# Designed miniproteins, single chains, continued (4): the designs that were tried, part 38

Each design is a single chain, and the fold is of that chain. pLDDT is the mean over its residues in the fold that is shown.

## One batch from the design tools (miniprotein)

Design m13296
Fold by ESMFold2-Fast:
Structure m13296 (fold): chain A 101 residues (1-101)
Amino acid sequence: FDVSKASDYPPELVLMEIFNLIDLQKEDTPQKIVEILSKIKKEHLINAVKALAPESIRDDLVKAIEDAQTPEEAAARIVEVLQKHGFLSPEEAERLLEGIR
């Protein structure tokens, strides 16, 4: 996956890559997520969430993306939703949020 070409991929693949990067918890993960979110159209990402995200977090993820004003805010809100629903520990979420800030 080439982060610089995120807009060239299907939105579903882009969403799966965001989740994969979050799961990997690498030092450059926050920067890569922000770059991806800066290149994808908000409406395309929302449609991918509606198609692929687990039903339990789908509405919260859609709202988080809709309400975000910047790619950094969208990244932070996605991390917060994943932590709220138990997909990330508080420590994992805080590490990602520090990198986004």
Scores: mean pLDDT 81

Design m13297
Fold by ESMFold2-Fast:
Structure m13297 (fold): chain A 77 residues (1-77)
Amino acid sequence: SLIEEAKELKERAQKLLDEAEKLGNPTSVELARRAIELAEGAIEDAKKGNTKMAEVDLQRARDLIEEAEKLIEEAKK
């Protein structure tokens, strides 16, 4: 379900936030924080039956998570 997908993305973003903070990468920290907020918004929208808004928020959260992961990987080099 969209709610379960949003919860999984929130957990993934939370782990990325912890990793970004340990690496001292402020851009990745900001991206991870925004992803958490979008995932929370998606949970709320999905609970209200607003499937289209939930899908948009989920996609944006996934994009921010992917960007943060790339920046974290680059920071390790």
Scores: mean pLDDT 85

Design m13298
Fold by ESMFold2-Fast:
Structure m13298 (fold): chain A 112 residues (1-112)
Amino acid sequence: SMERSREIARLLGRALELGVLAQELLAYGKENNDEEVIKYAKKALEYIKKALKTDDIEKMKKYIDKAEKYVKKAIEIAVNKLTDEEIESLMRKYPVLASELKLLREEKKKKE
């Protein structure tokens, strides 16, 4: 089915995007000795691995949702510990993480 193939491609794309972000979070957490960021990044990677191994689209969606929740937890911890200048300095080494941190910081400023 073309619709099934498109849904699988969309889910795989999301899993890969979350995977890059989770790997950058893990590397950042290790370099900064942030045990909570490391913990949540590892949990996100575990669920991404489960999503990629399942043939069940509904299970794949649930695993991706779990990975996204853990990525969000790790990002919220990181954003609360970093200045705008420190986030900018991450752009060269962790461009995906830095971009997500900048977006979250801008969103929080708009709510104030």
Scores: mean pLDDT 87

Design m13299
Fold by ESMFold2-Fast:
Structure m13299 (fold): chain A 84 residues (1-84)
Amino acid sequence: MSVDEIIEAIIEAIRSLDTDGDGKVDLEEAIKAVKEVGKKYNLSEEVIKKIIEAIKSLDKDGDGKVDLEEAEKKIRTVLRTELR
């Protein structure tokens, strides 16, 4: 499977969590989606952990919400770095 296919699958899973289109997703739900899709595509535990840590870094004030666009950008960066 291509790196781009895995990236798109994870991003699509996280986008599906933005049901009202406000551009915000729940941090815990985003983490669950990353773990589920990452395991499905046989990503290493280290890669999954790096994605989760990157997403957590976006919730600096602890409100439990992350911006979808920022999360998407971080996920693409981490996966392109780690899967090459």
Scores: mean pLDDT 77

Design m13300
Fold by ESMFold2-Fast:
Structure m13300 (fold): chain A 65 residues (1-65)
Amino acid sequence: DQITRDAVEALGRMAEWVFPALKVEMEGDLVRIEYDSSSEEAKEMAKTLAKAAEKAGFKVEIKEV
């Protein structure tokens, strides 16, 4: 679903803008999320994005840096 994909991509870009310690990349059906685990806010946003992407049918990879 293109609309769902566009929404997840937009949320990722907005999250990166708000949280410099968060990085979100999309590759096909994969959403890759990297976050600095020393930031509780970035960690919570990473979890929220991961759940949203999984519910939308994407594969998710989460990496702590």
Scores: mean pLDDT 77

Design m13301
Fold by ESMFold2-Fast:
Structure m13301 (fold): chain A 70 residues (1-70)
Amino acid sequence: MTREVTIVVDGEKVGPMEIDLRSGKEVSVSATPKLIETLKALMRNLGADRARVQASDSPFVRVTLETLPP
């Protein structure tokens, strides 16, 4: 499901923002490694089963956090 969250990059808040990313691609960690670590921490905190992240030529990066149905 799509969620609104605050993303932190390099220790600063970016957001809040709507998060929606399609599967099939990975975000490069070369430019913003903090983003990946923030997403992993967020998944643990919210109990999400998966995160989908896709980079694009757009200045925006969107992330989708999903939970499996019981």
Scores: mean pLDDT 47

Design m13302
Fold by ESMFold2-Fast:
Structure m13302 (fold): chain A 58 residues (1-58)
Amino acid sequence: SRAELQQQVRELVLQGASLTMQYLLAVLQGNMKRADELVQQIQQVNKQINALIAQIKS
């Protein structure tokens, strides 16, 4: 249902926000390897969000 897709988007948005905070902390600590890993995870979350939004709009 649309409501279930919207809930999945909300959960992924919160996950993306958490990963972004972890990324900023890694950068501030000079942990560039961890920062790069977190960027890849953020990109995967964004791809999932975009796919779900496309389903909601169709």
Scores: mean pLDDT 89

Design m13303
Fold by ESMFold2-Fast:
Structure m13303 (fold): chain A 94 residues (1-94)
Amino acid sequence: EEEEIEKMKERILKGLEDAVKKFLQDNGVEETEELRRLLEQAKSEIEKIFEDYKKNKNRDEFFAKLRELGYRFWQELEEIIERVKKENLPPVEE
């Protein structure tokens, strides 16, 4: 049980890192300090969600928290990417 939970956590964390790297590559954006902080914060929240689940074994709460985090994370990531794209457009000098 403990080993299975740890493996699931590792898979989720690695999957998140890999998905973010691909998303950045697909959008032509390099990892910024802001994006790194967002990812590290999400990883920290995932760690806490797993630790809470190990203690209470509340499966419904566990999956609800992971879905909420995932939705919020991808929304924030998309907002940062769109902002970075706008900032990196060359000024149209007339």
Scores: mean pLDDT 77

Design m13304
Fold by ESMFold2-Fast:
Structure m13304 (fold): chain A 87 residues (1-87)
Amino acid sequence: MGRELAESRTAEEVLAEARELAKNQDPKDQKALEILIQWIEGKISLEEAAEKIAALFPEDTVEEMKTGLEQAKALLELTEKAHKEAQ
């Protein structure tokens, strides 16, 4: 539990920077990024995030969005692990 709380603090900084960048993006991209942030914060499920993003981009399937979100999360976790291992 204590380790997860320390990791959440680093995630808050990344999410704050992402929200600042989103302010300069197209409205659909801003909404998609806010949904992604809510999923990373654990406020919504992967299924709900994928459905909400697919509703903004109906050309893509919910299954493709789920795969993309899972890959993005895996890359973020790998990057955090590499950063910790370098210290």
Scores: mean pLDDT 66

Design m13305
Fold by ESMFold2-Fast:
Structure m13305 (fold): chain A 67 residues (1-67)
Amino acid sequence: ADAFLAKGLAAEAAGDYDSAALYYGLAILLDPSDATAYANLASVYAKKGNTASADFYRAKAQAIADA
């Protein structure tokens, strides 16, 4: 999980939001309760202009954090 989160952060810093979304998605597959990965994925979708996906993943991150 940590390795994919780090790769996602590096891709996001490079402006490669498609690769960032892929790596954050892989982090979530390894740890579905990782609120940080969901929050980062929401940020990436917002930067891509996909507000529906951004809103969905932001809500998911909040629900995990509240549990």
Scores: mean pLDDT 82

Design m13306
Fold by ESMFold2-Fast:
Structure m13306 (fold): chain A 80 residues (1-80)
Amino acid sequence: HMERLVDQLAADLTSPDPFVREVAIALALIYFAILMNSGDYEEALEFATRLLERVKAAPNPDPEAIRTLEGAIERAKKLL
């Protein structure tokens, strides 16, 4: 389920360990790319949006994660 994946990735994206955050960014982009390549643009947009909200709500939001997810959201919107 998407919510379970979002919860796991959000926890890793807000980790104090920069290696964990970097791996989580890569995994989020891989899953986003799978949805985009499958034509599931609405699901890709929802996935990236939910992750971005969770990252922004963290006490120390990672600016790289924010920029990456914002870029993903804009890409999905252009294909809708």
Scores: mean pLDDT 85

Design m13307
Fold by ESMFold2-Fast:
Structure m13307 (fold): chain A 80 residues (1-80)
Amino acid sequence: SHTGSINGVELNKEQIERVKKQIEEGLPEMAEELLKDNTPEEVIERLKEFVEALLEDITDEELKKKLKEVLEEVIKKIKE
């Protein structure tokens, strides 16, 4: 299965890289979709809430770092 959930599961290097790719592609796509019906400020708040909820279930430090980095990049792009 290419769609996994993260709940303290030990991931191998390939799985971590796959999830990082999904985060890099998924967060910008989510932002673009939300921007169709919401203000930039509302989209930023929703993205932060979504990421904070994910961080509660993620135990892998590399994935936490990646999720925070991509969130910051997406927020900066929305503010441009």
Scores: mean pLDDT 76

Design m13308
Fold by ESMFold2-Fast:
Structure m13308 (fold): chain A 66 residues (1-66)
Amino acid sequence: ALESLDPDPVMQVGLASMVMSTKDRALARLAAGVSARDITLEELEDIKDKLSDETIQRLTELVALA
């Protein structure tokens, strides 16, 4: 279940630290249940190398489903 993958605010802080860009705000918003429309697949690909494989999978599924 995607909703259970980001229950922890510490997780969001760690992700933001890795990205170091305006995209970290969009990722934090997405994790909080904001519309995936604010994050495109192209933007996700741009930060792909900075995210763990599991985090990429979770975010890709969320964005693709939107």
Scores: mean pLDDT 50

Design m13309
Fold by ESMFold2-Fast:
Structure m13309 (fold): chain A 78 residues (1-78)
Amino acid sequence: SLTLLNMARQEGVGRIAGILLEYLPELSFDEAVELGRRAMFDPEEGIREVEELSEEAGRRVREEVDYTQRLIDYLKST
């Protein structure tokens, strides 16, 4: 279902934004959401941008993107 895939992506963006605010509390909520969207929809560029701000945050964001991608792949297989 396209709806389930879109919901999984939006949940992934929300989790990434939460991680970013935890490690980079100087970010505004809107900045964290935008960076989360870039990491989810353009992971090579978005994750690199996070890594430049915080190597630790970049690792955590990469783990979350990988998890969300595995969930999307699972949902596509069912």
Scores: mean pLDDT 84

Design m13310
Fold by ESMFold2-Fast:
Structure m13310 (fold): chain A 75 residues (1-75)
Amino acid sequence: MKRKIVLSAGDKSVTIEADFSPGGEIKVTVTIDGETKSDSVAIEDFVKELGSIEAVKEALDEMYARYKASLDAYA
């Protein structure tokens, strides 16, 4: 299952795409002040680090909330 969240405020944006399928990955693209940074991590590595797929989903929800709050502060 794929989830994609796009948060934007003016010229600032965060795109998070998570694929919870076997071999899937989490991709994060952040654009702030004309700088674009992209990173990706295998879903299995997150599951290994956080202990479960449910913990990964909770971590993503927390990340979404923090990025949204940051963008809202600049909007």
Scores: mean pLDDT 71

Design m13311
Fold by ESMFold2-Fast:
Structure m13311 (fold): chain A 100 residues (1-100)
Amino acid sequence: SMELIEAEVESAITILEELIELLKKEKADPEFIEKLEKILEEIKKEKDPEKATKLIKEATELLLEYLKENPNASLRIKLNIISLGGTTVVLERMVERLKK
């Protein structure tokens, strides 16, 4: 259970790292990129899976808002945001199962 949550957090980190690199390549707003990089660094340092999941959700919500404001974003960005969203839902469900 915990090992599966850790694996899912690592998957979210990988997707977010790819998204940040794609956003840089596509010349997205530097302030937006900096916000995502700060959240990513916090996720990497976080040892509590519940707190890590909340940070991943925060990044996901920022990226979904970016997509609403930038409907012409590349298909690669859109697909990675959808993938991160799916990972976030799975993580929230796994973390909830640890609570009683």
Scores: mean pLDDT 87

Design m13312
Fold by ESMFold2-Fast:
Structure m13312 (fold): chain A 87 residues (1-87)
Amino acid sequence: SKEELLELARELIKLVKRLGDLGAISLAESIGLILRVIGAMIDLEFLGDEEGAREELLEEIDYLLELDIPEEIRKELEELRERIESL
């Protein structure tokens, strides 16, 4: 549902911010990633594009999982990915 995708998008934003705060990614990269998620949330809320939002969230997570990131955050991203795929 739209409400579930918006919740999952907010969770992804929190994880991206944590990666930036830890220096696992640059501040500029974390801002860019967050802005792309916000764009997907706007399209979801105002245009009803659930499939586009789902695709964007999965693409962002897959990108982050290819990076050298802390295992705790990797696990949370993997769990978030499963939740998105189960929708």
Scores: mean pLDDT 88

Design m13313
Fold by ESMFold2-Fast:
Structure m13313 (fold): chain A 80 residues (1-80)
Amino acid sequence: MSMAELLAEVLRETARRLEEEGEPAEVVERLLEAAERLLAGASFVEVMGELYASLSPEQREKVARIGDEILEEKRKELEA
């Protein structure tokens, strides 16, 4: 799996978990848009910078926490 594919998968799984927790649709949509942009070959720094700039500090913390948990799970799966 490429780095872009891995990060896009993390963003999609983060979006799903946020939707399950009842987060606003706009936040979920922004994460899904970021994932699609990464898969389309957009710059990681630009995509993630724009995503985080669009979120409140509280939303950023939640996305970062959940995203880190999912990324760790995915890395362990790839190493197994």
Scores: mean pLDDT 80

Design m13314
Fold by ESMFold2-Fast:
Structure m13314 (fold): chain A 70 residues (1-70)
Amino acid sequence: SLLPLSEEVAQESMQSSIDQYKSSHPEQYDEYYIEAVGAMTAVVRSGTEGESREVAREEGREKAREELEG
């Protein structure tokens, strides 16, 4: 079931998953981080106003890429 999540709750869940994944698969961390941010952004935004999940996912991925490149 894909219930809408608050951005704060989604970010905390995402950070926990990222930290766990980084510990388990450090060599794949960057790609996992990008996908995790994209997926969480899609869930949060599509649940709030019925926005396109694909648009929200790509926005999240792009933001994650910028964070990793900065």
Scores: mean pLDDT 68

Design m13315
Fold by ESMFold2-Fast:
Structure m13315 (fold): chain A 61 residues (1-61)
Amino acid sequence: SLVEEAKRFLERAIELGLSPEQVKEDVKKLSPEMQKAFIEASKELDHPVAKAAREAAKEKL
């Protein structure tokens, strides 16, 4: 599912040490369907990168 794909992206971004700002820019470029998936996936992760992704996704929807 797109939610599982978004969750794997966030987990990998955290592991690689991507900044919240880099993740925001990446999420803003995604389709509305994928942005909705990031909102759902970010609810399962307690991390600044996940919070940044959710904020960016909500802003574009």
Scores: mean pLDDT 80

Design m13316
Fold by ESMFold2-Fast:
Structure m13316 (fold): chain A 69 residues (1-69)
Amino acid sequence: GLEEAKAAALAALAAAPLSAAVRDRLTRGIQEATSAEEIDRIIREVHVAAAPADHPAIAAVGRAFGEAL
């Protein structure tokens, strides 16, 4: 369900080598989101704005979310 997918995404995020700003934005966005579509949008927006070095870790968070959904 959505709660399990959120938990998986947050676990992947906690393990990911990300800048503090990117981590904080994704953590808040995922926690506050009420739908899968909202989470996908947040991850996409953060990915577009992030430095290339953060891209693999952000993609891993998205995969963890999708696999648990």
Scores: mean pLDDT 83

Design m13317
Fold by ESMFold2-Fast:
Parts: structure tokens; sequence; C-alpha cells
Structure m13317 (fold): chain A 77 residues (1-77)
């Protein structure tokens, strides 16, 4: 993963979380995704990663598996 641009890596994480928030209709996940987008747009990657960790902790095991699969798919393209 170190050979991939960190900005592209974080953008992929954000896009997958946005997709899951939209599909689940979970208001808490939507709020966390909005906070993550704001941190990402500010270039505050420490805050971004902390919010992403909080979002992942909120996800069910099935949703975390979907996040992992979709995230890896985005990194291949």
Amino acid sequence: MKKIDPKELFKAMLEVLEELARETGDPRLQALVSKAREAFEKGDYDAFLAIVQEALAHLTPEQRARFRERFLEKLKK
C-alpha cells in the first residue's frame, strides 16, 4: 500500500463509506461520512483516519466485509 498515493487511498476509503451510508440509510454513518469528507477536504488526514476508524467500528461485521471488498476493488483500478 505504501506505493499508492495516500490521497487516492483515503479518497477510496471515503467513497466506499459514502456508498455504504447511502445503501444502509444509517443516519449515524451518514454523519460520520460527512465529517470524514470535511477532514479530507481540509487535508487533515489524522482527523480523517480517526473518523474512518469510528465509522468502521460502527459497522456490522457484514458491512465491514463489504467495505474491505469494495475498497480493494477501487485500489485495483
Scores: mean pLDDT 80

Design m13318
Fold by ESMFold2-Fast:
Structure m13318 (fold): chain A 70 residues (1-70)
Amino acid sequence: MSPEEVRARIERLIESAEYGLELAEKNNMTPEQIELMKRILEDFRRIAALPPEEQEKAWREAVKKYREWA
């Protein structure tokens, strides 16, 4: 995956997560679920700030981490 593809995926995920969090705050979601969504968003914002060389690795680790969170 190219650095540009990774960046685009991170940007789309951040946008989707921001929108999802805004909807979650308007619904009867638990504070725990809202905090988890905020942490995920914060992690991906940190990855977006990394240099391209590190973004791909950090992206793969974050996706794996959050796939295993139940």
Scores: mean pLDDT 73

Design m13319
Fold by ESMFold2-Fast:
Structure m13319 (fold): chain A 97 residues (1-97)
Amino acid sequence: SLSPEELEREIAASLMTMALSVTRRATERALRAGDVAAATELAEEGVRIVMKAAEKAGVAEAVKPHLEAMVAAARAGDLEGFRAAAEALQETLRAWE
């Protein structure tokens, strides 16, 4: 049986995964359109939301480098770099679960 603390952590992990998925899709769409300004804003806001959920889930230190790489790639207009950073983050989250 889950404790209330374990349930809150599982909810935070699920919210983090959802926020990452939405952020990835929106940012990749902007990058494919060549809209680096929109991609940067979407990545920065999405990373902020993901980071807040990651802190509650207890995985902030593990995800931070990948989130920073995603923002850097978005700012550079680097779709492939953004995808690589997002994939590395998803693999990190799967290894934690």
Scores: mean pLDDT 86

Design m13320
Fold by ESMFold2-Fast:
Structure m13320 (fold): chain A 62 residues (1-62)
Amino acid sequence: GPLSAAQRAALGRALAGVADAETEARLLEQLKTVRTVAEARAFIDSLDVPEELRARLRALLD
């Protein structure tokens, strides 16, 4: 189904805590291209981030 505004905001907030400003900006820009929950899961799975964060991001889509 479509990615909700609340899910998008939650993903953005979670990503804001993970990296330097350059990495955060890059990830937030990539997130803007994500439209569905399935695309969001694929995006999360492609991220070069700690597994703890990846698991937390996946949980936000449940």
Scores: mean pLDDT 79

Design m13321
Fold by ESMFold2-Fast:
Structure m13321 (fold): chain A 72 residues (1-72)
Amino acid sequence: MKAEAEVPLGSTPEQAIEVAGKAAREGGASDQTARDTMEALRDAHEVTSWGAAQIAMAAARGAGGEGFGKAV
């Protein structure tokens, strides 16, 4: 089982949010966990693609690593 979260550095914040949600699901997260991640990014309202890439990577490995909801 491989979970890789990679957000294109030139992506818009909206695209980065979608990629983060998909990465969370691929990492074994539930629909609710993916939604929580997307909501946290929307609440930030101003997430750069680079910052979103870090969040997506944390989401992919965070299924037990860094406290997914706190990393976002």
Scores: mean pLDDT 54

Design m13322
Fold by ESMFold2-Fast:
Structure m13322 (fold): chain A 60 residues (1-60)
Amino acid sequence: SEDEERARKLAELYLLLFPDAVDEDDATRLARLRQIARVGFDEPPSDATLRAALALVRAR
């Protein structure tokens, strides 16, 4: 789905921009994901999309 694709894109961009951010808490990760989305996407992602992206980041 579009939300799943956006979540993957956000997680990939986060890992590309912050490769050494392994010890960040979820609140910091969510703030960074929102910042990436604000710059890189025409429409802000839903909370569900942000949570999905966070889960993908945690899995690395």
Scores: mean pLDDT 76

Design m13323
Fold by ESMFold2-Fast:
Structure m13323 (fold): chain A 89 residues (1-89)
Amino acid sequence: ATDELAAKHPELRPLAEGARYALEVAKDNPEVQKILEDGLREALKAETVEAASVAIARAFQKALDIDPTPEMRDAARRVGEAIDEALQA
């Protein structure tokens, strides 16, 4: 899913890498992993960088509501920075 997102929206490559890190952080939490995977699938259906960014931001908001660990917060911060950079491209 993350590699496909970067292929469809190259501007989102850093975001896809941050999401991959988040999935690894969430490997022992199936609920959070499902939320992140569902968000990535919705982002892959998006036709614009803006729509893909919204889908991923919503998924990370839900993930942080369930698993607000320092590692998940770090992953969310990296993804947020990547979204801001992509929207400036």
Scores: mean pLDDT 78

Design m13324
Fold by ESMFold2-Fast:
Structure m13324 (fold): chain A 97 residues (1-97)
Amino acid sequence: SLRDQVLAVVDQLTKDLMEIAEEISDEVNALVGFKMNAVRVELERALETLSPAEVLALFGQMLDDLKADFRLQFDKDTADRIDAVLDQTYAQLKALV
């Protein structure tokens, strides 16, 4: 189902981002985990109330917001690594359309 596919993409993104954050510190890893849990909860609610196209558009906007936020939080090299993971997630979302 679209729900299972979207949540699998979120869970993989969370894992990949938390692995990068763990290399920095436990506090940063906890912060990333907290942000990604908020993303997951919002997408679960969206999947119950919005159309498939609206859910994918919302997820895309959330990825853009995460890119902007993480660029403010991390150094260039770390932000570039996060951007690569987020770009891979965008490609996975496009495959669901």
Scores: mean pLDDT 84

Design m13325
Fold by ESMFold2-Fast:
Structure m13325 (fold): chain A 70 residues (1-70)
Amino acid sequence: MSAQTQEAIRLLEQAKEKLKAGDTEEAYRLVAQALQTSGKSPEERADMLYTITSSADRLEGLDKAIETLR
């Protein structure tokens, strides 16, 4: 696994903790940083962002994105 992918996963885990704390704005800033760091194409990043934001359970959306990067 690339260093970029590992760093992206860590940022998404931090976003998950911020979301649990009720800091939705900071959580999504970390998500944006993770997607930029991931080394994925713009289209793949857009798909991941959609998965994260469209989930009825936002924590579930983050878990799915983390699983996709593993």
Scores: mean pLDDT 77

Design m13326
Fold by ESMFold2-Fast:
Structure m13326 (fold): chain A 73 residues (1-73)
Amino acid sequence: REELIELLEEAAREARERGEYVGAYALEQVKLAVNDGKDVEKILENARELAAAFGEEYTVELLERALEKLKEL
């Protein structure tokens, strides 16, 4: 859980540095969902679709990694 939150926080920072602002916003929403114990898998899928729709390829890869990490937790 904490490892996933750290990953999402760092990913959001890196997405902003790359100009992928929609993806950075989506990553922040996923981090909040993890903290609140909501349906994180659904939020991650929605975030991935949003980033893909805006062509933010780096953020898509990060969200796919986060989905894999979630399945291990």
Scores: mean pLDDT 76

Design m13327
Fold by ESMFold2-Fast:
Structure m13327 (fold): chain A 64 residues (1-64)
Amino acid sequence: LEVKNIGEMIRAAAELSGLPEASGLLARIGETEVGVLDGELNPVARLTIRQEGDTFILSDARRL
């Protein structure tokens, strides 16, 4: 998925991971990897992120 800002990135990460749109925080795990956290700060999914100019590319979502 391609997204243009951090808010869209959080939403896209939740959708890509099969989570409800309003749930999830992002935590950086590595240089190109972020985790989706639930409301209790538990990791529930991981995905790859990279920046291409003014957009973010999300891929390879896996549910934990």
Scores: mean pLDDT 64

Design m13328
Fold by ESMFold2-Fast:
Structure m13328 (fold): chain A 69 residues (1-69)
Amino acid sequence: MPSKEELEEALRNAERGVREAVAAGDEAAMRSVSWGAQELAKIAEEQGDEETAKRAREVAEAARNGEPP
């Protein structure tokens, strides 16, 4: 099971990934980040980390919409 620190690092990496993919107009990267953020949200929710799960879902939605988080 990832730690709280690992989940927070993964969330920061996903947020950066969205910004980079959106800036580049890279639809494949946006889809990849969206999928990864959705998986992160599931893991956080399973661990009872509702805050990280909520933020991860927001990142996934931003990536799907081509918007910054």
Scores: mean pLDDT 81

Design m13329
Fold by ESMFold2-Fast:
Structure m13329 (fold): chain A 64 residues (1-64)
Amino acid sequence: MSLGEKIAEVAKKHGISSEAAGAVANGAMEGLSPEEAVELLRKHGYEVSLEAAREIAKVALEYK
């Protein structure tokens, strides 16, 4: 399964958009913490739980 497919699965599970999920994944790969990603997305009008962000970051880092 590709990284994009895994990220899409987590996004559906937590009810978040593919754009927000992709931003969290890219942020994690660039060294951003899940907490920092949630804060940044909130400023741009996206609601992402810390639980969802941590799960997405974990998946993204497995593909580094």
Scores: mean pLDDT 79

Design m13330
Fold by ESMFold2-Fast:
Structure m13330 (fold): chain A 81 residues (1-81)
Amino acid sequence: SHLDLGSEYLRKGEIYFREGRYFLAGEYYYLAGKHFEEAGDLLSAINSYRIAIDLFGKASKTDPRAAELKKEAQKKLEELE
């Protein structure tokens, strides 16, 4: 289910965050947000997108791809708020 996939991606994001792998962590939090959104769990979707935005912001210091993904996550958050 989308709820189960959201939880699985959230768990993977937490693992990569603890490893300091901020770009990869941000990608998994973004995927978690998309799956929670599809499941209708808007609170978990919003929280996941907010974390993804923060992580992509942190990753943008070392990975130029992060800036564009941050904009995508910000757009998703604005659509839900």
Scores: mean pLDDT 88

Design m13331
Fold by ESMFold2-Fast:
Structure m13331 (fold): chain A 87 residues (1-87)
Amino acid sequence: MLSAEDRAAWDLFIGLARQELREAGAPEALIERVVAVLRDAADNQLSEAELRARLDEILAEITDPRAAAVLRGIIRGALQLWREIRA
């Protein structure tokens, strides 16, 4: 289980990820898929490898270069923060 501080940091990251994807013009269905994966990581204590694999699966479906670039940044940030939380 995440500490209250770690959960707050993760929830803040999820909020910022939603905003960045929305501003990049990503479809709401795709945004909710990314958010669901990030929430599932916290709720079910996903490994870094499982989190990466699930986010990379979503990234592989994106054809828009702007949305893909934003999601790549989100994946890097999510994995870094998740590693710090799980350390």
Scores: mean pLDDT 86

